# Designs tried in a protein design run: designed miniproteins, single chains, continued (2). Part 56

Each design is a single chain, and the fold is of that chain. pLDDT is the mean over its residues in the fold that is shown.

## One batch from the design tools (miniprotein)

Design m5912
Fold by ESMFold2-Fast:
Structure m5912 (fold): chain A 100 residues (1-100)
Amino acid sequence: MEEVKKALEEAKKAIDELLENPDLPVEKVEELEAKIAEAVAKLDEEALKELLEYFTKRLKERLEELDKTDPDVRKAVTRLTATALRIIGAMFDGILAKKK
């Protein structure tokens, strides 16, 4: 019970770090992906649904914060999309690794 709450908070923090910092070093990105996978493996169905809703909300907020008048906005959207796919991949790894 306590472990599920802690895992949910750890996953949320790792997702926020990835979404807010597109220029993170590869080693840090891999560390955060591993944290998401480990955390997701500990979540029950209700906590996993909460995490998915949180991720969707944070992704929408990040997209809304992008300066749509910036000539590089397409690069920013592409980077954010790549980061979102990495997060989804880490979540799948966590679900598949779940003990039972």
Scores: mean pLDDT 79

Design m5913
Fold by ESMFold2-Fast:
Structure m5913 (fold): chain A 64 residues (1-64)
Amino acid sequence: SSLQQAGQQASDQATKQALDQLPDAVSVDVSVELLADGSVEATATATGADGKKVTATARVPIPP
């Protein structure tokens, strides 16, 4: 479905951005939200072995 594809793309983009900033991350947590404007926003938080956290967001429009 278009919604599932948009969510996957947003999640992948946010995760990649977080890992690019913290390549030694031991965990990544991702949350996905549907927005009223017809887009999906994903927020990825990467955590390093030292406890450092980096957060990245990506927003993808849901195709018609």
Scores: mean pLDDT 83

Design m5914
Fold by ESMFold2-Fast:
Structure m5914 (fold): chain A 91 residues (1-91)
Amino acid sequence: SEKELLLRTIGAALRVIGLIFEGELLIKQGKYEEAEKKFQEAIDLIDKELAYLKKILEQGKNVEAAQFGIKILSKLREEAKKLLEEAKKKL
């Protein structure tokens, strides 16, 4: 259902936000390599969920929920990518 797809997307977004938060805390501690790893984990999780949502969208079911999920996760991916590149520059 659309509701179940939205809840799945919200769950994935919360996990991604948690990984980003962990990475930012590691930056504050000067642990740049560990921070890079957390941001990469966030990107990998996003890419897996985006692949799933794109398949749902191609099937023509739950289109609005899938589009919303893609929009949210794509924005989170851009932020995680920016943080990953910033962490790499500190190494």
Scores: mean pLDDT 88

Design m5915
Fold by ESMFold2-Fast:
Structure m5915 (fold): chain A 90 residues (1-90)
Amino acid sequence: SEERRRKVYQEQFERDLKRLEEEGIAAAFDMPELTDENLEKAVELFLASLDAHRDDPAAVEYLRRLGEKIAEQLKKMGKDELAEKVRSYL
């Protein structure tokens, strides 16, 4: 059901947000190193995931919420153009 799917994605969002806030963006994206190249690759993979789920409202809601938190973290790191790129697809 839609409600059950939203609950699963809410729980996933809470886990992903905790990892992002406690371990940082490199850990959240399973990066080998925190580099500009790896950040760009992680953003492209995130945006590809958002597009792949475009017909799933529960998944899109989850990914948009996660994307906003990713964009906030990127902006805090001074990656303003990359943060704006993420936000432009949300």
Scores: mean pLDDT 84

Design m5916
Fold by ESMFold2-Fast:
Structure m5916 (fold): chain A 59 residues (1-59)
Amino acid sequence: MKVDERTLEAERLLDELGYLEYDGVPDIDFLNAVRKFQKDNGLKDDGIPDDETLEALKK
């Protein structure tokens, strides 16, 4: 699949936290928002919304 449910869930959660505006399309703004969130929360800032990143977003 070109877009995973995990990626869309992360984009929605980032929108709720004010890191980006959710439009259902993960682009460069999504990548930058994930990396910023990861840095802010002491996670590996690779821009990949892994399980650890999603768990942090849900808190």
Scores: mean pLDDT 73

Design m5917
Fold by ESMFold2-Fast:
Structure m5917 (fold): chain A 100 residues (1-100)
Amino acid sequence: SLRLELESTISLALMGISVLELVKDKLSEEAQKQLEELRELVLQAAEAAQAGDYAKAAEYLERAIEKAKELSKLVPEEEKPLVEAIIKTLEEAKRLAEEL
């Protein structure tokens, strides 16, 4: 149950990132770079979770949260609610990984 909830929550975060990527051409070059680094960290968290390495998944999720917070400072006001939703989803994923 908790494992499936973790995997689903990480997938939800990746979905949010994919939605933000649809408007990447409206983002600054720095915001685009932060978005790419965020995606890579969340993918690494997903890989670690699938391998059963929940401590490593939590570490990648912590780094992803920090990256998403930096991204929130760089995106247009219209996109901030989506980035805030991604941050909350990543925080929930980290909580689940720490409980496993």
Scores: mean pLDDT 89

Design m5918
Fold by ESMFold2-Fast:
Structure m5918 (fold): chain A 92 residues (1-92)
Amino acid sequence: MEAKKLREEGEELIRIGEYLRQMHLNSPLPLPSDPEFAKKVKAEADKILQELKSLKDQPESVLLQKLEELLQKPITEGKALIEEAKRLEEEA
């Protein structure tokens, strides 16, 4: 029964990505009330910040483009996991 796990992982990645995008647009945001979710959001945010710091000498346009790509990545990966779960459920 891997379909349920893929769906749950996909939904969580989308939640993390959407929260990070909302923080970018409406900063400052309070930390999530769920401590496990807050920990995962922080881990993903730290990865994004490290990637952007490696590009600190690049033009602002390049940094903004990279930020958008990094914010979209967990959402795209999460959607792919949900689509895979749907395929497995349809084949069962």
Scores: mean pLDDT 75

Design m5919
Fold by ESMFold2-Fast:
Structure m5919 (fold): chain A 74 residues (1-74)
Amino acid sequence: LEEAKKLGLEEQAAQQVGLGVAVLYLQGKKDEAKELIKKAYDVLGDTPALKEAIKKAAEKLKEAGKEKEAEEVE
């Protein structure tokens, strides 16, 4: 995350965070998913790319039938 920010790869880093969050929630690793979201906001800031990535993660969780986990991400 820090390295991606230095290289101007914040959009790519945000996309990878979104995918990681969705995977962690699908595996039942909710605490790890929440920590990843917190770290991403701490490093990348409250950017449109990160907000979109988190929103897409919530949508994927709803598609997988995990509506409660999707609500937690929002």
Scores: mean pLDDT 75

Design m5920
Fold by ESMFold2-Fast:
Structure m5920 (fold): chain A 64 residues (1-64)
Amino acid sequence: SRDDVIERLRELARKHLTPEQVEGLEQSEVPSASLDEIIDIYLATGRHFGKEELVKGIEEIRES
């Protein structure tokens, strides 16, 4: 489900990002955003901070 995918994204973010970076991501998770929009925000954040393992994990979730 959408909520299960979002929780998987949050778990990956908490593993690879600082608490401040995670807070910024969670603030971008508006209720009206599509799942694809949320995934794209997480991918952009991972790429911006050079977190290759986070980007890879998000892409694996997207392809599932």
Scores: mean pLDDT 78

Design m5921
Fold by ESMFold2-Fast:
Structure m5921 (fold): chain A 74 residues (1-74)
Amino acid sequence: GPVPSEEEIQNLIDSHGLDPKHPVSVKAAREAAAELLEARELYKQGKLSLEEYQKLQEELAERLLEAKKIAEKE
C-alpha cells in the first residue's frame, strides 16, 4: 500500500493535539496515517462504503485520543 508522507503524519498529530516529540504519539499517528491512506484508496475504488470509511476514521480518532492520554500521563 501507499506509504504515508511526513506531512500526513504531522497533520494527524496537529489535528488531534498529539505531542510530536512523544514516541507513543508519533507511532500512533504513523499507524493511523497508513490505515487512512489504505482506506481512502479502497473507498475511491468502490471497495469500501462511505459508512465503513467514516467508521474507520472514528475508530482511528479514538485510538489517537488514547495515545494522547498515555503520552500526557508521562
Scores: mean pLDDT 82

Design m5922
Fold by ESMFold2-Fast:
Order: sequence, then C-alpha cells, then structure tokens
Structure m5922 (fold): chain A 64 residues (1-64)
Amino acid sequence: SRALRLAALHELERLLADPSLPEEVRAYIREVIARLRTEDDDAAILALAKEFVEYARSRGVDLG
C-alpha cells in the first residue's frame, strides 16, 4: 500500500539524518529507499523492512 511504503520511506529518511551512522549503513539505507520507491507489494515492502532491521542490528545500529 502507498501508506505502508510512505511510512517505511519516512523512517529510513529519518535514520539518514543521523550523522553518526556508518557510511556502510547509509549506503545500504539509500539502496533500500531506491527499491521501496518502485515496490507496490506490501509483502515485499515488509520483507525489505525485516532485512534492513536484521542488517542494521548486525552493524550495531539501534533502531529505537
């Protein structure tokens, strides 16, 4: 849904505003944002969100 996609994009863009994020994580977030902009399937959007959360945690990033 558009609402789910916009919510995910908003949260990722908020994370990018954190200057303390490692460049590796910033690059990954930008890639996820690019994929989310073209994704219409809610299941695929949720899968991308889950993959991002797991990746961020593996890099020591606290998502809140």
Scores: mean pLDDT 78

Design m5923
Fold by ESMFold2-Fast:
Structure m5923 (fold): chain A 80 residues (1-80)
Amino acid sequence: SEGRERIKATLAANKDPVFRVAGELLLEASDEILELIKKGASKEEIEKKAEELEKEIREKVIEELKKAGYPEEWIEALRE
């Protein structure tokens, strides 16, 4: 918990919006996976949730990269 709050504070202090958004989404995804593990979810349920979270993080990072003016070629590489 303390480590997570420290990471969140570090992300919030960062001036790079892509780094901040990606870091915040990764923390939230880690929390969701850990809660599934604590609840005794099956390996298949955990893998499915991990795939959903990866897709959501990828799309949100792509949105921030587009807003920041990164080249389309860089963005397309992330869609592979």
Scores: mean pLDDT 74

Design m5924
Fold by ESMFold2-Fast:
Structure m5924 (fold): chain A 76 residues (1-76)
Amino acid sequence: SSMEEQIKKHLDQIKNQMTYSKVSYQQILDWLNQRIKDLEAQKARAKKQNDTATVAKIDRQIEILKQIIADIQKQQ
């Protein structure tokens, strides 16, 4: 499966198994936000190298992570 599908499945599993405590949700949100920051840095490097395919791939991954963050916040 694609990396995007793997990320979504992994995070959906985490959400389903989480205790509904505010602390547990915040820890996952912090992890997701750090992943987005790492991907933005990778995107900046790919953009400097004119690697448009990698930029597009990273943009899709960031959008999936943002959707997951929104879903988690909705559950709080």
Scores: mean pLDDT 77

Design m5925
Fold by ESMFold2-Fast:
Structure m5925 (fold): chain A 62 residues (1-62)
Amino acid sequence: SRAEAEEKREESERLRAENPDWWKNPKPVQREIAEALRSIGDALDKGLKEGKADEYISKAKK
């Protein structure tokens, strides 16, 4: 939906305001941030349902 796309853009702009070095470096972090956020969110949700998000993330690394 449009709302979700706009929210991702807003977050990217907020990150740039907090880290001015990000815009100085022409690195495409917008897409990576959006995808990383989704992956983290999904992992956290599953971890919470299983027992602990912390352990779920560590387990995924193995």
Scores: mean pLDDT 59

Design m5926
Fold by ESMFold2-Fast:
Structure m5926 (fold): chain A 85 residues (1-85)
Amino acid sequence: MLPSLELIEELFQRGESLANQGKAQRDISLLQQAAALYQEAIALLEQGLPHLPDSPEKEKLEELLARIKENLAATEALIAELKAS
């Protein structure tokens, strides 16, 4: 079955909230929690997208996937920076 779009959006929103808090507080634990939520959202999208017909809705989900991947990369880079300090 296709994963719930609502679940994917919830994971992304929670991830962004934790990433923003982790950034502000320089808290590696919060950033790691954000990264885990982004990874879950990415996994659900990557499982679901191949099963969708070509549509504007699929294109929007592909754009969402790209955005979550960018946020994950930025979060992982910040974790690495803070661990090196």
Scores: mean pLDDT 85

Design m5927
Fold by ESMFold2-Fast:
Formats: C-alpha cells, structure tokens, sequence
Structure m5927 (fold): chain A 61 residues (1-61)
C-alpha cells in the first residue's frame, strides 16, 4: 500500500495542503485506516508529517 499512497501523492502534489487521510486513501485506492497505519509504520506523529517524510524522501532519492 505504500507504493499506492506515494503514487497518489506524486499525482496530487498540487493538492497536498488539502489532502486528508480519507481523501488520500480514496485517491490511492486504500482505506483511511490503511493511510493511518502507514503513518504509524513510518514513525510519523501526524498525517502532515507523513506527507513531509514521503515527499522529502522522494525529492532526496
């Protein structure tokens, strides 16, 4: 599910500030609960922090 979420973030980079766990889940084809679990797995304290971690990693790599 990580790859699906990362792909959705890249496709919707202009909408990052308006995304919620639910809307990101819908765009990635996963449940909101799956998005929340991924944030926890990455050690993110919030949904916004998860987005920053994924985008920063994508930009660095």
Amino acid sequence: NLERIVEALKKNSDKLSTLTPRSLGELAGVSQATVSRLARELGARSFSEMIHLLMSRGELE
Scores: mean pLDDT 75

Design m5928
Fold by ESMFold2-Fast:
Structure m5928 (fold): chain A 110 residues (1-110)
Amino acid sequence: NELKEKLEKAIEEMREKGYSEDAIEGVKKLGEGILNYEKENYEEALKNFEEAIKLFEKTDEKLLKIAELVIKALGAEEQENYELAEEYYKKAIELALELDLPELAEFIKT
């Protein structure tokens, strides 16, 4: 699973750059939410996203903003507003790159 492999690389990158365990757990929950969304496990995806947001609120405003943008992009896709979804994904990718987290940006791009 390419999405899972890219998530694992993003987590390794964050560990190497000295991110907290709460921030890393937040990215894991965000990734699990996306994986559950793709499997149409929407209830589980919502729980994962809620947990990710709570973890990022305690750790990093920019990681929180990335998670919010990804969740908004998925919501726009659900509404068939693909142009709005692309805009949110682009903003999330730009923020990940500003944080010097290119593996996280690659995960979001997938």
Scores: mean pLDDT 84

Design m5929
Fold by ESMFold2-Fast:
Structure m5929 (fold): chain A 100 residues (1-100)
Amino acid sequence: MEEEIEAQEEKEIAALPEELKEKARLALRLERAYISGAPREELVEILEEIGVPREEAERATREDVRRKILELQKEIALGLAKSEEERKEIEAAVEELLKK
């Protein structure tokens, strides 16, 4: 079951534009680590691969990790958006999710 889900996710990522494939893989990896309760060191390593400075990554809270996942998902969604109106809706939805 898990292997089937991973195969489907890889197939979906493979269908994305080249520039979004790496972002999608990193977002999925970070989300899986976040949900599974992976060690802090693993979360820090993934954040560094995304481009977060190590000092900032080492201080990241679970809320900071969640925010980073949403930011990556937003970038992917914006890259797939077909209209300016759709892009505005994506930006508004993510901003609402980031409010505390």
Scores: mean pLDDT 75

Design m5930
Fold by ESMFold2-Fast:
Structure m5930 (fold): chain A 109 residues (1-109)
Amino acid sequence: SEKAKLAQEGGRLAAYGGNLASKAGELSESLKAMQLGGVGAVGGATGYSIAKNTNNSEAGGRSAQVGGKSAIEGAKEALKNAKTEEAKKLAEQGLELGKKGYELGKKAA
């Protein structure tokens, strides 16, 4: 299914964005960014797995949206607290990937 592929890609990008937001949060000493990024990574990975294993684009897409939204918030929090260029770049990448994961998850649902 085309929508199941969108849910898989949305989940993958949301998970990647969440992991980058969590790493940026660690470098920025922001527990909030680390936790939000972690939730994004789990939500994205869950969306990927649902879409891949069950072909359920609606459930996978919804999980990718939740993951992407959390990755976005985690990345924004990391940017607010970033003290190094490395932390800023990771947070910016996490933000962009979280947004893409959210939009693909929305299209899949």
Scores: mean pLDDT 92

Design m5931
Fold by ESMFold2-Fast:
Structure m5931 (fold): chain A 90 residues (1-90)
Amino acid sequence: PSDPGRASLEGGLRRDEKLANEGGFSGSLHGSMKDSESTRESSLNTTLVGLLDRKPEVEMRVASSSSRLSSLFKNEEKSKDSSLYSRLRY
């Protein structure tokens, strides 16, 4: 009656070894990927300064007050209306 019990225990231990080995390899690969991605993002110019360089235009409008935005929107609406009118006439 002891033989089946022993085989079961040995089987379990073998499975555990595979899981442990896979964990190690996975961790190593994951570490490499994380480092690469972090470096890539840095290389991709994820600096606040770079973002601000593109955002100044938007920030300038906000700082300029609602007035400027309203004026710009009205001007754009008129231009768009003209285009839409031309299309509708078609």
Scores: mean pLDDT 45

Design m5932
Fold by ESMFold2-Fast:
Structure m5932 (fold): chain A 59 residues (1-59)
Amino acid sequence: TIEETYQEVLELAEKLKELGKEDLANRIIQQAETAYKNGDLVTLQAILRDAKEVLEELE
């Protein structure tokens, strides 16, 4: 659901902050909040996918 996807994005953003990517994490949170408020699941899923990819690259 859109709520679950939004929560996953927020959790990934927290991990990005732990890795010192605070500015990127804050941008992701802002984009996700906008998509969530607009009911835009497609954009939220894209944000989640991109956030996962960035986190994986940092490992």
Scores: mean pLDDT 83

Design m5933
Fold by ESMFold2-Fast:
Structure m5933 (fold): chain A 57 residues (1-57)
Amino acid sequence: MVPEGFELVSEEEIVLDGRPVTLRTYRHPETGEELAAILDEEGNVLSVVPLRYAPPL
């Protein structure tokens, strides 16, 4: 599941481990952190992975 406060930026179909899955990219508007949520063909969430956190100052 995606944490609260993140906004959906994009949704696309990709192939992960030989299977078609839906990749949803989320971004937090305040921090700039990005997450990817991977869903299977039935819409079940397989994983949520951090893509980046706010860059160092």
Scores: mean pLDDT 71

Design m5934
Fold by ESMFold2-Fast:
Structure m5934 (fold): chain A 99 residues (1-99)
Amino acid sequence: KSRYQAILEAGQKVLNNEGVKDGVATGSRSSSTDFDTPGTIQAKVSIVGYDENGNPIIAVHDISHIPDGQSSQSIYYPFTRGKPMKTTYQQIKDKIKQL
């Protein structure tokens, strides 16, 4: 159970056009096993454009409820194909301005 799985789930929902509202979808992963810290890991995604092949360009945001010692993360898909890449909120903002 990791926030990266929640981020990937949110990204897949946007790609499949499932539960997208105002260009935003939310993914969540419950940490509900007896041996894990209970909680919910959330990610938000938005479509910020489309590439030359018609694939959506997605900004994926991990919210501030992340575990201790971790910084908030934002990730671009599909540029991090298959696995999220650590980015900062500022890098996401700068990238969106370029679109």
Scores: mean pLDDT 45

Design m5935
Fold by ESMFold2-Fast:
Formats: C-alpha cells, structure tokens, sequence
Structure m5935 (fold): chain A 108 residues (1-108)
C-alpha cells in the first residue's frame, strides 16, 4: 500500500516535470504570438501559486501593447521578464530588463 502510493507519487511528479519542460520549450519558441507566450508563462506562475509574478507579466504585456511595440519586442520583453522572475529579481528589475529587451528587439 505505502510502496504503491510512493510509486504513484513518483510517476505523477515525473509527468508534471515533463509537462513543465514542454511548456518552457513552447515559451522560448519564437513561433507563438505575444498573447500565447504571455498565457503560457502566466499559467506556469499561477500553477506555482506566484500570483504576483503572473500579475506583473500581464501588466508588462498591456503596457507594451498600449505603446504599440512590435510583436517581436513584446515577446523579447516577456522572455526577459520570465528569466528575471525565475532568477528571483525584484519587480523593478524585472520591468527594467523587460523594457531593455523590448528596446533591443525593436532596434534589431
């Protein structure tokens, strides 16, 4: 009974890790729209219970979209914000890096 429960838990954890790996791979693929990339990244943070990170990402997306930045600039900003949040950086640093990435992408 206990060994069967542990085996099921290990299989569930392995499946969750594989799903997270797939979602991360899909996020870094430049073939998705900015909206699709936002929703995939937000879903990852919401699943981890990090509602503040999810909110910050939505705010960055809306601000860049309102300013009329290109799809490539918005995607670059979202990827930069995702990496900064994964590194545990402050909201101010996340915003700074996201806007910097967007600026670089617009000039490329």
Amino acid sequence: DLEELLRRLEEELRQRQLERGRKRRDIVEQKVTPEEMLEKIVELFEEEGDLEAARLLREIYEELKEKGWSDEAIKAALLSAYAALQAGLSPEEVRRLAYRAAEVAERA
Scores: mean pLDDT 75

Design m5936
Fold by ESMFold2-Fast:
Structure m5936 (fold): chain A 72 residues (1-72)
Amino acid sequence: SPLEEVEEEIDMMLRHFERYARETSDRELLEQAAQSLLANVTGVANRRLPPEKAEELVKKTEERLQKILEES
């Protein structure tokens, strides 16, 4: 389904970001990368999903990014 495909794409992006966060000492670059990832997720979700589902996935992605940043 489109939802499953988008969720898989987001999960791959977040796993890549988690690896980057472990290796990156520059907090400003890490925060910029997080904002870029969130913008890309917002674009993909809004293009492929109904508005309600897009909003839900964007919020979940934002929460996951915030947790990764807090643990870095």
Scores: mean pLDDT 85

Design m5937
Fold by ESMFold2-Fast:
Formats: sequence, structure tokens, C-alpha cells
Structure m5937 (fold): chain A 101 residues (1-101)
Amino acid sequence: AKAIARVEIRTVGDKVTITVEAEGDSLAATRLAQLLVERLPGVTGVGIYGNTAVVVSEGVDADQALEAVKKALKELGFEITSVERSVEGDTTIVRIVAKKY
């Protein structure tokens, strides 16, 4: 793969935190964050550090956040290779791995 994106969506109540880690494409995390800001309502925070971007939004559920992430990844030419969902206490966690060839 030319690039790999690892995305974690953590949802507690109506607050979602999306963390994007990108390898092999230094602009992928920034581009994913930009698309997520455009597609998610109630964005309250964005941070970028190296190959990592974090987007925080309120008033969205885990499924809405997952659909926004899937659309953003597809738009940037990534193929989703895995999606894993878990619940840890009051937190719903979705982990996505996507690759660009």
C-alpha cells in the first residue's frame, strides 16, 4: 500500500472524538480532518500533530460519525480493509483501517 489510515471513533453520549493516524501520505490526516469538519455538525475542536489529526464533534452518534469517515476515506482513494466495533463502559469505539494502493 502507498498509504495506510487508522481511524478511531470514540463516542460518549452525544460527543464524538475521531482520531486519524496516517502512514505513507503526510497530507492524508489533514485532508481527512478537513472533510470531516465539512461533513459533521457541531465540530468543537480540530488538532493536527505530525501524521495525526483529531476532530471533536457534539450532537452526533457513532453511526453518523462512521458514515462521515467512510465517505471521507473513499473520497481520498482509500479502500476500507477492516471495521471493528466495541463498547468499553459508556464509550462506543469504532476502529477502521484503510489502505491506498
Scores: mean pLDDT 86

Design m5938
Fold by ESMFold2-Fast:
Structure m5938 (fold): chain A 100 residues (1-100)
Amino acid sequence: MTKAEVIAAIQKSTQELLDYIPIPEMRQLIEEFTAQVIQIVETLPPEEALPKITELIQEFLKRFKKIIDEHVSDPKEATLLLFRILAYTSEILTLIRQMS
C-alpha cells in the first residue's frame, strides 16, 4: 500500500470506531492518537514508523484504560470498549505493515 492509501484506511477505521464511542474525552484521545499516527506515516519510512507507532499504541491504550476507569461504571461496557480499542489498534498495526 502507498502512504496515502494507508492514511485513508486509518481515517476510515477511526471514523468507524468513533461511531461506537459515546464519551467526549475518549473521542478526543482517539482523534489525537490518529493524528499522531498519520504524522508518523507521512514523515517516516515504514521500518521506522512501525516501532514508533507500536510505542504510541502502548501509551494510547494506557491512557484509554484510565478514561474507562474514571468514566465507565458498568464492567460489561468497560470490557466492550477495551475490546473495540484493541481491535482498532491491531488494525492500525496491520495497515502499517502493509506499507511498501
Scores: mean pLDDT 87

Design m5939
Fold by ESMFold2-Fast:
Structure m5939 (fold): chain A 62 residues (1-62)
Amino acid sequence: MEEAEKYLEELLEKDGDEEAVRIVRQTIADLQAAGFPVPSKEEIESIYRAVKLARADAAARA
């Protein structure tokens, strides 16, 4: 948990994308609520990339 939160802070500092970080944080919380372990750094990167891609796609279609 602490490692995941630290990495999310690094992503926020890098991109300033507060919405994407919030969505990733919520996704991690949902995974834990479903009984899954805290994602690894690599998994967090994959989730973050997917969130950014989905948001860019939605904006392009709006």
Scores: mean pLDDT 77

Design m5940
Fold by ESMFold2-Fast:
Structure m5940 (fold): chain A 65 residues (1-65)
Amino acid sequence: SVLINQAIVLAEAGQVDELRSLSKEVKDPTVQSAIALAIAELEDESLSLDTRRARAVALLKQAKA
């Protein structure tokens, strides 16, 4: 899916606002849910920026399968 690949790139860059914008354009509830979970990981202030990005990317890659 083009949209899930785009979400992965945005998550790698830590682009939370761009992910929120992308989520509004997505009609697939599975992809919307994956993006919402990735945003939650990127917003977890208890984790380092590198850890947040790695976890968000991993969630989106699982949703791609």
Scores: mean pLDDT 82

Design m5941
Fold by ESMFold2-Fast:
Parts: C-alpha cells; sequence; structure tokens
Structure m5941 (fold): chain A 63 residues (1-63)
C-alpha cells in the first residue's frame, strides 16, 4: 500500500490529518476496501461533494 498516496488523496478531498491517520490505519489493518469505505463515510459526514469519488481515490492508492 502506498501510504503517502492514500494521505495525499484524503488530504486533497479535505479530510483532517486525524481522519487521514484513522483511514490509513484501517486500510493497513483491514484492507483497502475498508479504508475506502471509511474515507467515503468521513467525506459524507463532512457534507463534502463526491464522497464516492473520495472513496475510489483512496481505494486506488491503497490497492
Amino acid sequence: MDVEAVRAAAREAGLSDEEIDRIVKQAETLGPEIGAIAAAKAAMDKGLDFANEVGKRVYEAAR
């Protein structure tokens, strides 16, 4: 998994450093699919547009 690519994708999407660290930890321990779901949910909870696109970018970086 490219941790820096995951961090870059999540940061570009407007997630906080704390949320990014949580997503990275979940992707490392539970796999890229769970990391992507966590990223999409975080974006959705913030009311960010394109939550599905955020999840997709994190999945591609974590895969």
Scores: mean pLDDT 73

Design m5942
Fold by ESMFold2-Fast:
Structure m5942 (fold): chain A 81 residues (1-81)
Amino acid sequence: MEIPDFSKAGALVAVKAKSLEEAEKIREWALKQPGVISVGIFKGPDGDYYVLAGFSTREQAEAFLKELKEKGYEAFLVEKV
């Protein structure tokens, strides 16, 4: 199935969560970030939860990614095709 429509986002950040409760907390944190457009929670093919946050600019996405890594989360930048 297609990735949810983040067409207006300049960059996306994906964050691995150990539980749905952790994913909800990460989603709430992402929604407070500058330049956030959309945030979703997804269950990956491995059965783990992922939070996907779309940002207006790559710089805003990279700032959030840095904060996530400093807090000990497994997170990575997703480039739009």
Scores: mean pLDDT 76

Design m5943
Fold by ESMFold2-Fast:
Structure m5943 (fold): chain A 56 residues (1-56)
Amino acid sequence: TGGLKMGEYAAELAEKGTVEDIGRGMSLAFASSGGGSDGNIGGGYAMEKATKGALA
C-alpha cells in the first residue's frame, strides 16, 4: 500500500543520503505511522532502517 511504499522509500533515502535525507526519511516514517495499520508497519520499518543507516 501507499504507506508501506512511502516508508520503504524513506529508508532508501536515509541509507543513501545525507543528514538532510535522514531527517526527511524520519519525517516520512512518522507520517506513514499515522496512516493506520499499514502506515504503522511502514513507519516502523523506515525508522529502523534510517537509524541503522545513520549509525553505520
Scores: mean pLDDT 56

Design m5944
Fold by ESMFold2-Fast:
Structure m5944 (fold): chain A 69 residues (1-69)
Amino acid sequence: STMKAMAEVVQYETGADKKKAERAARKVAELGPDASLEEAAKLVQEETGADEEKARRAAELVLAILRGS
């Protein structure tokens, strides 16, 4: 599923556990595809505790999935 793919991307990029990655992915999805990268990255960082670089990369990939890319 799309949600599973987004959660797996967050987990892979940030190293967070499955539960944290799933929460981060769900929260970014709730922001929607029109969310800014900065908003999505901040949310991923808050949920996972990852550094800015890892959180930003995870957010980029999640937003790309939401945007149909």
Scores: mean pLDDT 85

Design m5945
Fold by ESMFold2-Fast:
Structure m5945 (fold): chain A 67 residues (1-67)
Amino acid sequence: MKETITARLVGVTGLVAERELGLRVGEVVTITIDHDTKTATLVSERGRVVELSASQARSLLANSEIL
């Protein structure tokens, strides 16, 4: 099963994502979590694609502004 969430990267979470994932503070991202494979795909508003674990995606979303 796939779940899709749109969020804005803010504050310290945005800074960490900029440093580690090549994203930007204030950037809007769409994250699709596949619960069957325990993986997630993040697509930024700039078209950058990042592959994550479902755990990494949940951690990022817990500290982001959900839209």
Scores: mean pLDDT 78

Design m5946
Fold by ESMFold2-Fast:
Order: C-alpha cells, then sequence, then structure tokens
Structure m5946 (fold): chain A 91 residues (1-91)
C-alpha cells in the first residue's frame, strides 16, 4: 500500500524536475521521507504536508516536521509519537 503511494510521489518528483520545478521535486522528496517514517498518514495529510513544503519550506510548520523526523531517525521518539506530533501540525 505505502510502496505504491511512495512510487507515485517519486514519479511526481521526477515529472517536477522534467518541468523545471526543483522546489516542487524537493517537496515531494520530503513527503516521501515523512511517509517512510510514518506510513499511517492519509492522502489528505500527505497533501497538507506537501502544501506546507511548497508554500513555506523554511517556515515554522516545515521546520517542526523536519525536527520530528530527525528525532525519530535518531531514536529519540517512537513512531507513534512522531505520527501524533505530525497530525497535530496538520490539524
Amino acid sequence: MNEERIEELRKKAEEAIKKGDPLKALAYQFVIDVLEAVPELTDEQIEKILEIFLNDPDGKKASEIVRILNEYYQGKITKEEALKRIKEILS
């Protein structure tokens, strides 16, 4: 299920690069990283994350999501805690 979602996002990233939109490609790549860490995200939540990174990649919400992922990859928080915090940002 998530493998198919990740593959679709990878295709969208590649198409963005072909169309000369590297910032959009980066946003898709970031959403892939989030989804790999937290596969329980809905399509609506993924769309909200994509919008955050497309509209304000250096903003507070984007920075908070990056921080959550870094803490998760460092083993400082659980997958459940990462999912909870990301959902709070997206609500």
Scores: mean pLDDT 77

